Designed miniproteins, single chains, continued (3). Designs and how they scored, part 45

Each design is a single chain, and the fold is of that chain. pLDDT is the mean over its residues in the fold that is shown.

## One batch from the design tools (miniprotein)

Design m9544
Fold by ESMFold2-Fast:
Structure m9544 (fold): chain A 91 residues (1-91)
Amino acid sequence: AEEVARRLAARLGLSPAALPHVEEAVRALGEAAAAERAGDLEAAVRALEEAARHLRRAAEADDPAGRAAAEALAEEAEEAAREARRYAEER
């Protein structure tokens, strides 16, 4: 998770202040993927929403140049959470 977060932060041009938030987001995304593989869509939704919150925090901690990229990733995580919630409702 740490290496993936570090590479992602570098590619997005995020500052060192944003790195802890990106690390937590990558961890939450890993938890979401594990939950999806286990068929636990409710856990996947919670993990995706957690990832989105951490990405929003990364955007708030960063300079304007990195902020837009972090915000876009947060929106993608939020959309993935909405999709997972839709699938979970088919019970």
Scores: mean pLDDT 75

Design m9545
Fold by ESMFold2-Fast:
Structure m9545 (fold): chain A 95 residues (1-95)
Amino acid sequence: MEALKLASEIGPELAERLRAGELTAEEVRERGRELGLSDVIVRALELQARVVERAVEVERLGLTGEEYLAELEREAEALLPEVEELQKKIDEMLA
């Protein structure tokens, strides 16, 4: 929903840049604020940007196989509580 709303308001090119990891969490926060998006939606987009940024960092380490997966799991676990909290807030807003 958030990516679709972003695409409808600012065009598909910027939404694609967000999905590709070309936007930082700070840029996403500023853009969301400029568009008048709700704090929950801005936080969802910021978290998405952070997840992509961490994945790119892991890829740049040149790890392969088991070590690569272990590092991805570590980064994912660090973000999981924020993802779960944000999802609960979205569910509450839609109820």
Scores: mean pLDDT 66

Design m9546
Fold by ESMFold2-Fast:
Structure m9546 (fold): chain A 89 residues (1-89)
Amino acid sequence: SEEVREVARETARKLREVGEETERLIKEEGEELRKRAEEERLREALERVRRLAEEGRFEEAEEYARRNTSPEGAEEVLEELERLKREAE
């Protein structure tokens, strides 16, 4: 009957609304996961750069920072490296 078709259309609309909300949540979770991955890479790069600096291997530390972080993360790691160079004086 047409009444059954109307119920089917209403159900399809509600499923679409749930799908749109789910897609939004998946996108937000994906952005949060990317941010956490970038923070983890930055943490690992800072630890490696500090170890290389302790060994006096500043050129290798700079190269590691540039290769293993985002451009923004590389700036932060290079600032830390410059601080460590000053402390090694």
Scores: mean pLDDT 79

Design m9547
Fold by ESMFold2-Fast:
Structure m9547 (fold): chain A 93 residues (1-93)
Amino acid sequence: EIEDRVKAYLVAAGALLMGLTPEEARKIARDAGLSDEAVEFAAELVEKKMTLKEIGQLLRKASEEMKGKPGADWIKELADAFEAADPSVAARG
């Protein structure tokens, strides 16, 4: 489901930004009430080390598809934040 998938991207992005393990990403996703499939998807994204910018772009697409539904506005704000964070994180590396 698109909402569970979006939440999985959020968990993965937060885990990557904080330097968390795939196991901690699974715990966060389960605590947030995501499906087992979405929990594993979040962990896979952390293991593959997707960039925050890529996750932000996927969140922005999801917010457009959810336009008019509850939560679309906050997903858009999070997408903007992840895209803005990527240049700052890159500057530290």
Scores: mean pLDDT 71

Design m9548
Fold by ESMFold2-Fast:
Structure m9548 (fold): chain A 61 residues (1-61)
Amino acid sequence: ALSPAENLELLRAQTDMTDAQFLQLAKREIPADPSDPTSPPDPRSAELTSVDQALALAREL
């Protein structure tokens, strides 16, 4: 299984998305609990303003 960071990096590479589109994806896809695939998004994801912040949060989990 892919980590949240690996999943986000893969999706960005495959879909040619803008930074704004990537941030919207990260706000949805970074789970509060990475062990639960049905987990709600991490509340910290709402505060993300850059791709680097999104990847850092995903790697922290």
Scores: mean pLDDT 71

Design m9549
Fold by ESMFold2-Fast:
Structure m9549 (fold): chain A 66 residues (1-66)
Amino acid sequence: MEKAREELEEAVKDWPPEVKEAAINMFETKTVEEQRILVETAHQSPLSEEAKQAFETALKIKEKAE
């Protein structure tokens, strides 16, 4: 789990701190199924590309870790 969190932090390090923190929080507090719902909601929302990619990246890393 710790290694997967480090991978996520590295993947989002170049994005705004708020987006990075949201992605890490989602990764730590949500199941894979809950994260899939959040990614779907993000794509239907007027969010920045960075926020959408952050959620997708967190989901991909979570799926590989579980």
Scores: mean pLDDT 71

Design m9550
Fold by ESMFold2-Fast:
Structure m9550 (fold): chain A 92 residues (1-92)
Amino acid sequence: MTEWTEEKLAEMEKEAERQLEELGRAIATDMDEAALRERMREAAREIIARGSALAEAARAMLEALDAGKSVLEAVRAMVEVMLEARRAEMEA
């Protein structure tokens, strides 16, 4: 009932890991993490307010930020929720 395969899911996981590594390098060199956290909170609230399919993932990201976790940890929490949702759809 889904178009997703284990191969596609594995490719998404690899891509997410690569993007998180790139984000980590950017934060270490060029980005102010405090300013980025503020922008991420605003984006998450907007996604939740719009009631999009990403609202659950956005909520996980916002909760991580509110708990004082790093930007990378917050993005990882969001990605994990998205990947779990995709996996559940594939198994359904």
Scores: mean pLDDT 70

Design m9551
Fold by ESMFold2-Fast:
Structure m9551 (fold): chain A 84 residues (1-84)
Amino acid sequence: SPAVARGERLYRELRMDDHHGADGAGGRTVDGITAPAVGGQDAAFLREFLRDPAAFGSIFPSLSGLLSDEELEDLAAYLASLPA
């Protein structure tokens, strides 16, 4: 899927693979915080989460100021394509 391919590019450019791994499996611990698994979740949920993580109780920074809505959808599509 073109959207999944664009999302994979964004995932790497944002260095999300440094925290969550190439397959989104997570498990890396830095300063007592373990990166969660991000694969296999609902794409619509991931899109809203990436736009406003604080609304879901997360300290992860919002990407809405950095990415367009189309890029958020592409990233969410990629993350949803990864194994759970």
Scores: mean pLDDT 69

Design m9552
Fold by ESMFold2-Fast:
Structure m9552 (fold): chain A 82 residues (1-82)
Amino acid sequence: MDESLIEYLKSLGFSEEQAKKLLEFAREKKIPYESLVRALLLLSTSTVTVSELARYAKLSKPTASKLAELLHELGLNNVLPD
């Protein structure tokens, strides 16, 4: 399962190390992998706010905010503050 998700994340432009960090974050925050995939699909084509990310990915706002922080650390700047 994790290997397929790593390959998917690499298809979105992440390195293997970045993909593993995203999966670790999802496990620690108990984010369903489907929710993580929805979030990253939006970010592959769109700039969104934290509130929009939370709504579309079906995440809580605090979790979406923490995901945005991680994505910024990984070099993605297309999640904007509310």
Scores: mean pLDDT 78

Design m9553
Fold by ESMFold2-Fast:
Structure m9553 (fold): chain A 118 residues (1-118)
Amino acid sequence: MEKLRKALELLREAVRNGDVELAKKALEEIKEVVLENWDDEEKREELIKVLLEAETELSVELLKAAVEKAPQSVLDRYSAAIAFLSAVIKALREKVSKEEFLAIFEKAEAALLAALEA
């Protein structure tokens, strides 16, 4: 899961800095790791755990940013990233088809990128 952890670290950096191109790279790497491990149920459970850890870290960073009275645009970026991870985790937990997962991922990715571009 080191590749996924690195991709999630890049995503966190992209969210923090509003870096759309870095976010696109991170999202592509997240998608690749998920699809590579799609047929391995044990690895899918490990993916869910790693994604939940990243969601928790982003939630803590959102709360810190809110307490420090960061601009609304910063809060919106963190909220969008949390929503993205939540959607991906839910799809993996509900054991949707690969086709349905890709549709959910593309929609969630578009929403996150829109928040970063704002």
Scores: mean pLDDT 88

Design m9554
Fold by ESMFold2-Fast:
Structure m9554 (fold): chain A 60 residues (1-60)
Amino acid sequence: SALEAQLQAVQAEIRALAAKAEALRAQGYSPDNQAQIDALVEQMLALARQAQALQRQIAA
């Protein structure tokens, strides 16, 4: 279904952002790296809320 495809796309985007955040953490601490990690975490939280909403729609 379109909802299942959208959920898969959102989950793939979360994984990509998580990998990017991990790569930044591996570079070591700097204020610029931390600011980028914080922005990625905010994006991942928004996508996680979207994934949860999609899961509820699919289950309904």
Scores: mean pLDDT 89

Design m9555
Fold by ESMFold2-Fast:
Structure m9555 (fold): chain A 61 residues (1-61)
Amino acid sequence: DVNTAIAKAGSAAVRAAEQHGPEAGEQAIRDTLKAAGYEADVKVTATDVGARVEFTNIRPA
């Protein structure tokens, strides 16, 4: 289920970005989506209020 994979990826990305920086957040999204059978173009940006997560072009792996 794409929606479940998206929600899981977003949660993992915020946690990883807070602890290890935006690059770790991007990796967490890639790993989570790949485990669900998907790929996406991913960007995570650190902000003063947390992290901004963007992904586009979600596609089967």
Scores: mean pLDDT 76

Design m9556
Fold by ESMFold2-Fast:
Order: structure tokens, then sequence, then C-alpha cells
Structure m9556 (fold): chain A 83 residues (1-83)
């Protein structure tokens, strides 16, 4: 159901966030790092909406944390690409 969808989206967001952080840390493909961070943010935001609609406070907190981190990583990747 919706709870399973929210958990799957949180896991997807975490995987994409890990990939974005790895690419940034290794000085890899910055465009791929941005794409991974944007995918993480989209998945986390969707998970947050589902968790909030279901009243799942724990999932909402986890999704919010991942969304916040993904937003920071996305911002960093954009700034590096703009230079």
Amino acid sequence: GASEEARALIERARERLREAVKLLAEGGDLKKALEAAEEALEAADRALRIAEAEGDKEAALEAGEVAGLAGIVRGLAKRILSK
C-alpha cells in the first residue's frame, strides 16, 4: 500500500543520495551527481507527501531528512557546475 510505496521511495532516495555524495567526493561526473541529487530529492519529496497523508510520523521524518540532505547536495553540485 501507500506505506510500502513511501518506504520504497525513501530507500530509492537514500541510494541516489549516496551516489550523488560519492560522485562529489571523488571529483567525478558533476552532471551525474546533480541528476542523482535531483532524483533523490524528487523521491524523498514524494515519500514525504505519502507519509504525511498516512500520518506516518517516522516515515515523514526520515523522508524530510533525506530531502534536506539531497537539497544541500543538489545546491553544491549546481554551484560547482556554474563555475
Scores: mean pLDDT 86

Design m9557
Fold by ESMFold2-Fast:
Structure m9557 (fold): chain A 83 residues (1-83)
Amino acid sequence: MEEIRKKAEELFEKYDKEGGKITKEEFIEAVVELAKEYGIPEEKARFQAELLFEVYDKDGDGKITKEEFIEAVVRFLERYGIK
């Protein structure tokens, strides 16, 4: 879990082009990149990323914070039995 959180932080920094938040498109691409590393099909990753973004975009502004991103990534991987 802690290793996944660290990896999510590094991935967030890679896609965060302006400090603090990432867009829906950046979120989907980040989740797809992570999913490929764990052998999860891109189509399934994209579908689940869209659903997770709606859950974690609490402000409805089309962007998520670093902590929301980390929580979404952890939840995504836990769904596939990855801890």
Scores: mean pLDDT 77

Design m9558
Fold by ESMFold2-Fast:
Structure m9558 (fold): chain A 90 residues (1-90)
Amino acid sequence: MEALEHAEEAIRALENGDLEKAQEHLDKAREALLKMESSDPRLTPLQEAINHALAALSALKAGNFEIAKQYLEEAKYHLELARKAAEEKE
């Protein structure tokens, strides 16, 4: 829950060019990942979403907007996989 919410907020901040807010939410998402169960089906797609979002943040800081867009699209794809996994109640 917390990791998914922070990853989602980080991606929105990146889309808006708010690098400070993106970094804050990525840091919180990474912290929340450490508290997740290793068997949680959301763990792998959330980790991948966060890793791609971090790559997008780095590219934006470097002024590489096309590369940042590619990483952001990959982050959004993995975030959607995590969201779908989160809908399963068990």
Scores: mean pLDDT 81

Design m9559
Fold by ESMFold2-Fast:
Structure m9559 (fold): chain A 96 residues (1-96)
Amino acid sequence: SEEELKEEAIKLLKELIKRIKEILNSKEEPKEYASKDEVDHILLHVELLEEAVKKKDWKLVLDIAKLLNQLDLSGLSREVLEELLKKLEEILKKLE
């Protein structure tokens, strides 16, 4: 059902946000090994997620949330992680 797809997407986005916050709160030196191309692809998927939410395409929202939750975030810079966190929290507010 649409409700179940939306609830599952919310759970995955909350888990992704938690992972980003854990990395940002870490006192470890940032690894910063992600390429610009990898960063651009991640940001494009976040933009696609926002558009899917606007269209109320809950199946697409869930598919993108699943994809984003599988990403290795450990290579991203602090600045990129902060941008992702802000965008994902804004998307989550629109879903709740």
Scores: mean pLDDT 82

Design m9560
Fold by ESMFold2-Fast:
Structure m9560 (fold): chain A 101 residues (1-101)
Amino acid sequence: SAMEEERRRRAEEALRAAQTILDSGKEYVKEFEKKALEALKTSPEEAERIIDEMRAFVDGAVAALRGLAREHPDVRETAESLAQELRKLGDEAIEKVKKAK
């Protein structure tokens, strides 16, 4: 039916949006990790500032993914899974920077 096609289209659009948030989030986490590791060579305080910015970014991106999960029940499990993946990547990046101290 037209309503089933519309629901499927909206779910597909939400899934693409969720994937875009994850893909962009992965790139940003890698960039923040690189910047924090470089900053550690001259300023531990600057590295900590970059880590805090990365945490804020990850929190925002995870919140956006959870928002998509709330608005689109059909993609909830996928959006929540992607949110967990992004959180894990952020945590791993922070841990890597901390171990480099």
Scores: mean pLDDT 88

Design m9561
Fold by ESMFold2-Fast:
Structure m9561 (fold): chain A 63 residues (1-63)
Amino acid sequence: GALKERRGRHNEEAVKMLLAQNPELSSLLCRALDELAEELVKAESAQETFELLKRRCLELQSS
């Protein structure tokens, strides 16, 4: 369905955006994706997904 397809594309686009802007966070992406799985399901745009992933990766980097 279109909703699930858009959500998947938002996640893919957000990951690409994050890797383009902050390639140093690539090692933290898998953990951020796992920890944010429930929040990412609720995200309605690639930008929202990107902001959630970036914030989590930065939190993990500072820990």
Scores: mean pLDDT 74

Design m9562
Fold by ESMFold2-Fast:
Structure m9562 (fold): chain A 81 residues (1-81)
Amino acid sequence: MKEELLKKAEELREKARELIMESAAHTVEAIGLAAEITANKEAPEEVRQALDEHLARANALDAEAQRLLEEAKRLEEEAAA
């Protein structure tokens, strides 16, 4: 039983790492768009919407990764008990 909890925790940590990498990619895109907006007085609305979408997606992915890491920690603590 304890070995199964640790294996599940490892799987959750791996999934969280994948989500963090995807979140990082969206953050990089958002930084590029923010730089474009800063350089232009009248940035197109589509560019501003794309920035908001990338930031929202990055935040959602990061939040999900944090939930998976918290669950992995709980499983590791249960295995140690």
Scores: mean pLDDT 84

Design m9563
Fold by ESMFold2-Fast:
Structure m9563 (fold): chain A 97 residues (1-97)
Amino acid sequence: SQEEIVQLMLAGSALRLIYDELKEQAKKSTDPKQKEMLEKAAKEIEEQLKNLPKDPIGSLRKAIGLLQKLAETGDKDTSEFAKRAKEVLEELLEKLE
């Protein structure tokens, strides 16, 4: 449907912005372990963005799971960002289910 296309466009835009923010946080991190975690997370989000047209529900669920992990294991800034980003993706997922 036309609404599903719009929701997919919004989901793709959200994943791209999440990727950009994780890459930016990785650049600013002085902790090598935190930096590696953020770079791996960005790569996983990029993979879900690529898979979104083939499996929109599965891709969003995987991204949500990754953001939940970052919310639990990241520093304060990463945790707060991941919680907000997760809520956005959960709202988009509800519209597609």
Scores: mean pLDDT 88

Design m9564
Fold by ESMFold2-Fast:
Structure m9564 (fold): chain A 101 residues (1-101)
Amino acid sequence: SGIIRNRMGLPPQTLGERFHLAMEEGDPVKALEEYLEELKRREGLSEAEAVKRAAHALYNYGLLTGQDVLSEEEMKELVELAEKDPEKALEKLKEIAKKVK
C-alpha cells in the first residue's frame, strides 16, 4: 500500500499505491478520477475494467485504514454493475469515495 510505504518513508511504486496515498493526502473523489484516467491511459483499460480495478483499490484502502468505506459484498456488486453499466458503477463509486475521511 502507498499509505504503508509512505509511513515507512518509502515512495509509492504502483498506480494503486499512488491512489491510496492520494486518497489519504487529498480529495478522495479527485484521487479516484485521476486513478481511473491513469489506468485507461497507461494500462489501456476500458471504462468497465478501470472501474472494476478502482472498486478493488477502494475496498483495499478501507481494509488498510480501518475505515468502513466499502464492504466486500458492495465491492462485488460494483464489479458486476461495471460489467453491465460502467457509467452507473462509476457514479456509485464516486459517491462512496465522498465518504472517505
Scores: mean pLDDT 77

Design m9565
Fold by ESMFold2-Fast:
Structure m9565 (fold): chain A 72 residues (1-72)
Amino acid sequence: SAAVEKALEHGGSGGSLDPEGTRLVAEAAGVSPEQASGAVMLSVMGSGGRLGGDDGRRESGLMVEGQAENLK
């Protein structure tokens, strides 16, 4: 979860990741970059359109990790 939290900070905020951020999330969650991208999108939708902000960063990381696991 801590690695996913850091990857979200690197790759941007507000529900969008660049390719490098997506790769870091994929590595931290143990999934493909395509699955990581899908997990981020699902997590953004579930969190009311926000991800990786100052508030709720840990919860955002857990949501992405859980959605990535569901996409395996």
Scores: mean pLDDT 60

Design m9566
Fold by ESMFold2-Fast:
Structure m9566 (fold): chain A 60 residues (1-60)
Amino acid sequence: AAPATPEQIRGAALALVTALANGSAGSEDEMLATLAAAGYDAEAVRRQAAELAAAGELLP
């Protein structure tokens, strides 16, 4: 799969944070496995999700 753009990684991280906050995901690892299967860098998504959770969601 083609590598995800920084914007796509941020979008995936926001979706992960939102899903975990709403309880729609069984686990973070499960969501990251799904994203990896879709062609995302799971480590990059996890890192961005941690930053978003710490700083708040300041996306446009």
Scores: mean pLDDT 69

Design m9567
Fold by ESMFold2-Fast:
Structure m9567 (fold): chain A 124 residues (1-124)
Amino acid sequence: VSEELRRKALEYLEQALRYLEQAEELAEEAGKESGYEKVKPLLEEVRTALEYVRKAKRALEEGDLEKALGYAKKAQFYADIAAGLARELREEGLNTELLSRTQRYLDQASRYLDEAADLLEKAL
């Protein structure tokens, strides 16, 4: 049971990683069109979330469920901040389509991180 929960948590962390990587690419593209300085805070939060997902995966692979849970929760926190920043930039009229997709991918990443955290907590 614990091993199956860990495997599913890893699968959800991998999904979150893919969505965050796509969000980073779209945010970088928005920066090329609208100016990097305007999207820099968004990119910094996305990159911080990416770092925490990678740390969560490594901790999980090392069997440190408590660290994996902590890092997954931090990744979700930064993904949610990034989604809020993408929404604010859209409201300012910057590259609405790119930022809309960025926000959707960040929302998907947050959902997968929440599911991973729930599974890790059950595996403790």
Scores: mean pLDDT 89

Design m9568
Fold by ESMFold2-Fast:
Structure m9568 (fold): chain A 80 residues (1-80)
Amino acid sequence: SVADAVLSLPPRLAVGLLEEALTNPEAPEEVKRQAYEALLELARRHPEVVRPVLERLSRSEDPEVAKRAREILEALDAAL
């Protein structure tokens, strides 16, 4: 899956690719869904690498991306 492939990359590269996929308006819905799943898993494994990117995505001009990024941040904070 896209999630498994991305999670096998170095964390900083993985998070960058996920940010690009989620901010690309041409990306298919299934790719974006898998990107959110991968981003949540990466945030659990490497919160310090992913947190700054989630904060940027939470300010996205795409309201769905911003909402989903806030949900992941809330899930990460609840696990703290």
Scores: mean pLDDT 80

Design m9569
Fold by ESMFold2-Fast:
Formats: C-alpha cells, structure tokens, sequence
Structure m9569 (fold): chain A 72 residues (1-72)
C-alpha cells in the first residue's frame, strides 16, 4: 500500500544518508560499523513491513493486479 511504500522509501533514504555521512564525516571505524549494522537492520525491518501486505499475517505472493474500470 502507499503508506507502507512511503515508510520503505523513508528507511532507504535514511540508510543512504548514513552511508553518505560516513564518507563526509571522517567517523571512527567502530562507530561506522555500528551505524552501518543498525542501518541494515532498519532496512531489513522496512522490507519485512512491506512484505506483510496480506491481512492474513503471512507473506503471500500476490499476482500483479490489473487496474479495472468500474462502469458508472
């Protein structure tokens, strides 16, 4: 859904921002590894949220939905 897509995009942007910050910020190695790991976990969680599209609580592979016009 649009809400979950927006959340996923936000998490991806945050992850990219962390990577750019590491390149520009000259941060210590230990901090870099911890932040990168945390960013990866956040991205993985966002992917899991997106995969939970089915109200059944199971990741169901849904076929592509065709847009159909409603005659009115």
Amino acid sequence: TSEKVAKLVGAVIRYIGAQIGHQLGTEPRSLKEEEELAAKVALDNAVKEDSDVDPNGNKLVQPPKSVTELPK
Scores: mean pLDDT 57

Design m9570
Fold by ESMFold2-Fast:
Structure m9570 (fold): chain A 86 residues (1-86)
Amino acid sequence: DLEALVEAARAKIPELVEELVKAVEAGEAVVNREEAELVLEQLRNNKPLEALDPSDEGALPLEEVRRRAREIAELLLEQATKKALA
């Protein structure tokens, strides 16, 4: 049941976003502004994700990490759903 799988995946998005935010807050992960914007642009335009290189630009604030991670997760779920339905 694709609907049940999509619902279950969507229900996990807030949890995964908060796990990422906690990792960034603890210094275990860094989310770069340029990389987040590139991923979002590629997903919005239905382009394949390209490998992200490490950046020397400063880390995103936690609020921006939470917002962009949620946007990325939702776009990834949408793309996966479209591919499964095609």
Scores: mean pLDDT 65

Design m9571
Fold by ESMFold2-Fast:
Structure m9571 (fold): chain A 83 residues (1-83)
Amino acid sequence: MLSKEALELTSEASLLMMKASIALKLKDVEELKKIKEELEEKLEELKKLLAKETNPLSKEELQRSIEGLEITLEEIEAFLKEA
């Protein structure tokens, strides 16, 4: 089973990705700027936890969340650059 910290951070990451997807569909520039800052902070937290994690399942879930957030961040940055 995932560590409590991994479960909490990956759940928060999933919520941020969902919020970002909605904001991108709505083209909400102000919301996307706020989400971008939250994504950058959460990505740093996930990377720090991954560096200390020893559980293979937790590592896989953290890596998935990191990849998902990085893709989402790139999509937001591309949109904001055009806006």
Scores: mean pLDDT 83

Design m9572
Fold by ESMFold2-Fast:
Order: structure tokens, then C-alpha cells, then sequence
Structure m9572 (fold): chain A 100 residues (1-100)
């Protein structure tokens, strides 16, 4: 993942400097698709969440972020109460950030 992530960071530099959020979202979605093919569903959902956030699609961004957190927490053996608390907290933080 690190090598592919470094390539993504380099590819994102020019669109970021140009404030081309649509191009950045395209690159993030393509990277998410590659991660999904490699079996990294948590990583794929995380980059999809970022892509939707850049497009101003806050509800979709939150849904994918929650899917990422759920997969990671379940893999780590976290109790359901801790998973539910983490999901609620992530949604609150994301909505507060979107309100800027």
C-alpha cells in the first residue's frame, strides 16, 4: 500500500494546488478501486469517503467513513458498544468539519 499511496500523493499535488477538487476525487476513486481489487476494503472505503467529501457529498462521505471504522474495529475485535461509539463520534466530527 505505501508505494501506491506515495504515487497517489504525487498525483494529487497539482490538482490540489489548482483547487481541482473534481480531479482529486477522480484520483481517489481510482485508488479506492485498486485497493478493493487487492482486498483492502477498509482502505477503499476510506479513500471513497475522502472523494465524496471533496465533492461536498457529506452524507456519502460519512457513510463510507463509518464503513471503514466498522471494518477496522471488527478486525481488531472491538466490542459492539465501542464500534457504535466510534461510529457516532466519527459522524459528529465529520459534520462539525463540514460546517466550516
Amino acid sequence: MSERFQRLEEALQEPFENRDWEKMAELLREFAKELEKEGDLAGAYYFLAMAYALLGKVDEAIEYLKKTIKLLAEKLGAPQEEVDAALAKAEDIARETAAF
Scores: mean pLDDT 77

Design m9573
Fold by ESMFold2-Fast:
Structure m9573 (fold): chain A 96 residues (1-96)
Amino acid sequence: MSLDELEEAAAITNTVELLRSLGAEVRVEGNRITIVLPDPDAFARRLAEEIDAPESSNQQTLDALHQGLESLGFERVSDDRFVLDTEIPEELRPPL
């Protein structure tokens, strides 16, 4: 991989693991990463605390998350679901 590909893979991996730790459901199938927020309001509150932005509304926090995920290539499929078609980082691959 080039340096840029390594940086992108690390950013995707770190973002996915952070979101999973905050209660997002992450699915990896083939070359697709799907992120689902089962409780967007509870998730937004946890994320705001994690990024030290407790004054943000839930909607502002979710909008910031959407912008961050779009910068990584994710597409918003619904209000609670994001999808990325990419080469899966080794750390996110399902166990064989």
Scores: mean pLDDT 74

Design m9574
Fold by ESMFold2-Fast:
Structure m9574 (fold): chain A 110 residues (1-110)
Amino acid sequence: SRAQLEAQLAQIQATVEEARRLLEEGRRLLNKGKETGSIELYKRAIELFSAAHTLAVTAQEQAASNAAQAAALDPELAAQFQRALDEARRILEESLRLIDEANKALEEAK
């Protein structure tokens, strides 16, 4: 139903926003780790990037699954699912790059 799709969209959008917040906090800790040489900050950044990646995977799968059904009901609703999908994909790509960067920094600090 439309109401069910709107509820799913809201949940997906909340998941994407949480993933973004974790990604930004992880970037902050990675940068602080580089400034201070703290191995613990690198490890914490990796944990946050991994959590952001997991949430983005979930959001991408849910958005993709609902996008086709949304398109049949409402073009604007479909556009909102597509925006959530595009944002989840961006977070996925950024989180993988940042995990690799943080792991390299961690190995160089040991």
Scores: mean pLDDT 89

Design m9575
Fold by ESMFold2-Fast:
Parts: structure tokens; sequence; C-alpha cells
Structure m9575 (fold): chain A 56 residues (1-56)
């Protein structure tokens, strides 16, 4: 999951990636990556986004 979010963030500006790194956009990121809510919770996606930014 973290690698998928990191690849998604590579193609956008840091400000946009930071704005998406919150619980409100967890569903948006999940949908953009073609993932289901049943496989990945909002908390898991948000944690992956935080990890992806910390590794950027």
Amino acid sequence: LVDKVRDYFKNMGLGEALSLTNREYAGYIRDRLGLSREDYTDDQVYAAAQKALGSA
C-alpha cells in the first residue's frame, strides 16, 4: 500500500500530496489507486500516506 501511495504522490506537487494526507481524502486516494474499502480502511490509507511523505 505505501509503495502505491508513494508512486501516486511522485507525480504531484508536495503541497497537493500534503493536502491529500488526511483522513477526509483517504477514500479519494483509495479510489484513485483502484483499491476497495473492504481491503483497506481509511486509517490504513491515511497511515500509508503519512509513511509515503516521510519517505519522500
Scores: mean pLDDT 77

Design m9576
Fold by ESMFold2-Fast:
Structure m9576 (fold): chain A 84 residues (1-84)
Amino acid sequence: SKKKKQEQLKQRLIKMFEDLAKRVEQGDDLAAETMKIFAASMIATGDKELSELARKLIDALNAGDVKKALEYGIKLAELLSKKE
């Protein structure tokens, strides 16, 4: 069903962001860059809501606020899954 596929996508994206955030906390610059590339791709969609959350995610990472970056990543995952 559409709802089951949306839930599966959401859970996969949340787990991806949780794994990346954990690596960023461990000093993995590549994990931080991967999160920024994902966020940049959301901005490139031209969707206002995805772009706003993605910019907040990038700003949080640039500020070193990994917890805030993860919160925005989870919100992106939820929003993106609903737009499928």
Scores: mean pLDDT 86

Design m9577
Fold by ESMFold2-Fast:
Structure m9577 (fold): chain A 92 residues (1-92)
Amino acid sequence: SKIAEILEKFAEEGHRVEAVIVQKSLLEAAKKEGVSIPKKFTVAGGEAVKELAKEIEKETGIEVEVIPAPTPPAVDDDEKAVELAEKVLASA
């Protein structure tokens, strides 16, 4: 899929963890009730994060928001970057 191609490019470029992708509806619900966001996804940063969010919205119809990651570990390994992005896709 196009998402898989983006993930492969993401890992290939060795991007580091810089942002968290959250489902917009979940974020809005959490803000409304003053509750912590129950579902967050950490991915490598940079331009690929924006492309990944766009593709998640396109394929799933779920609106997502990219926010700065609070304290994610740096992911300098391509396999770990792909794994993190796959967790985002599996949750969308």
Scores: mean pLDDT 52

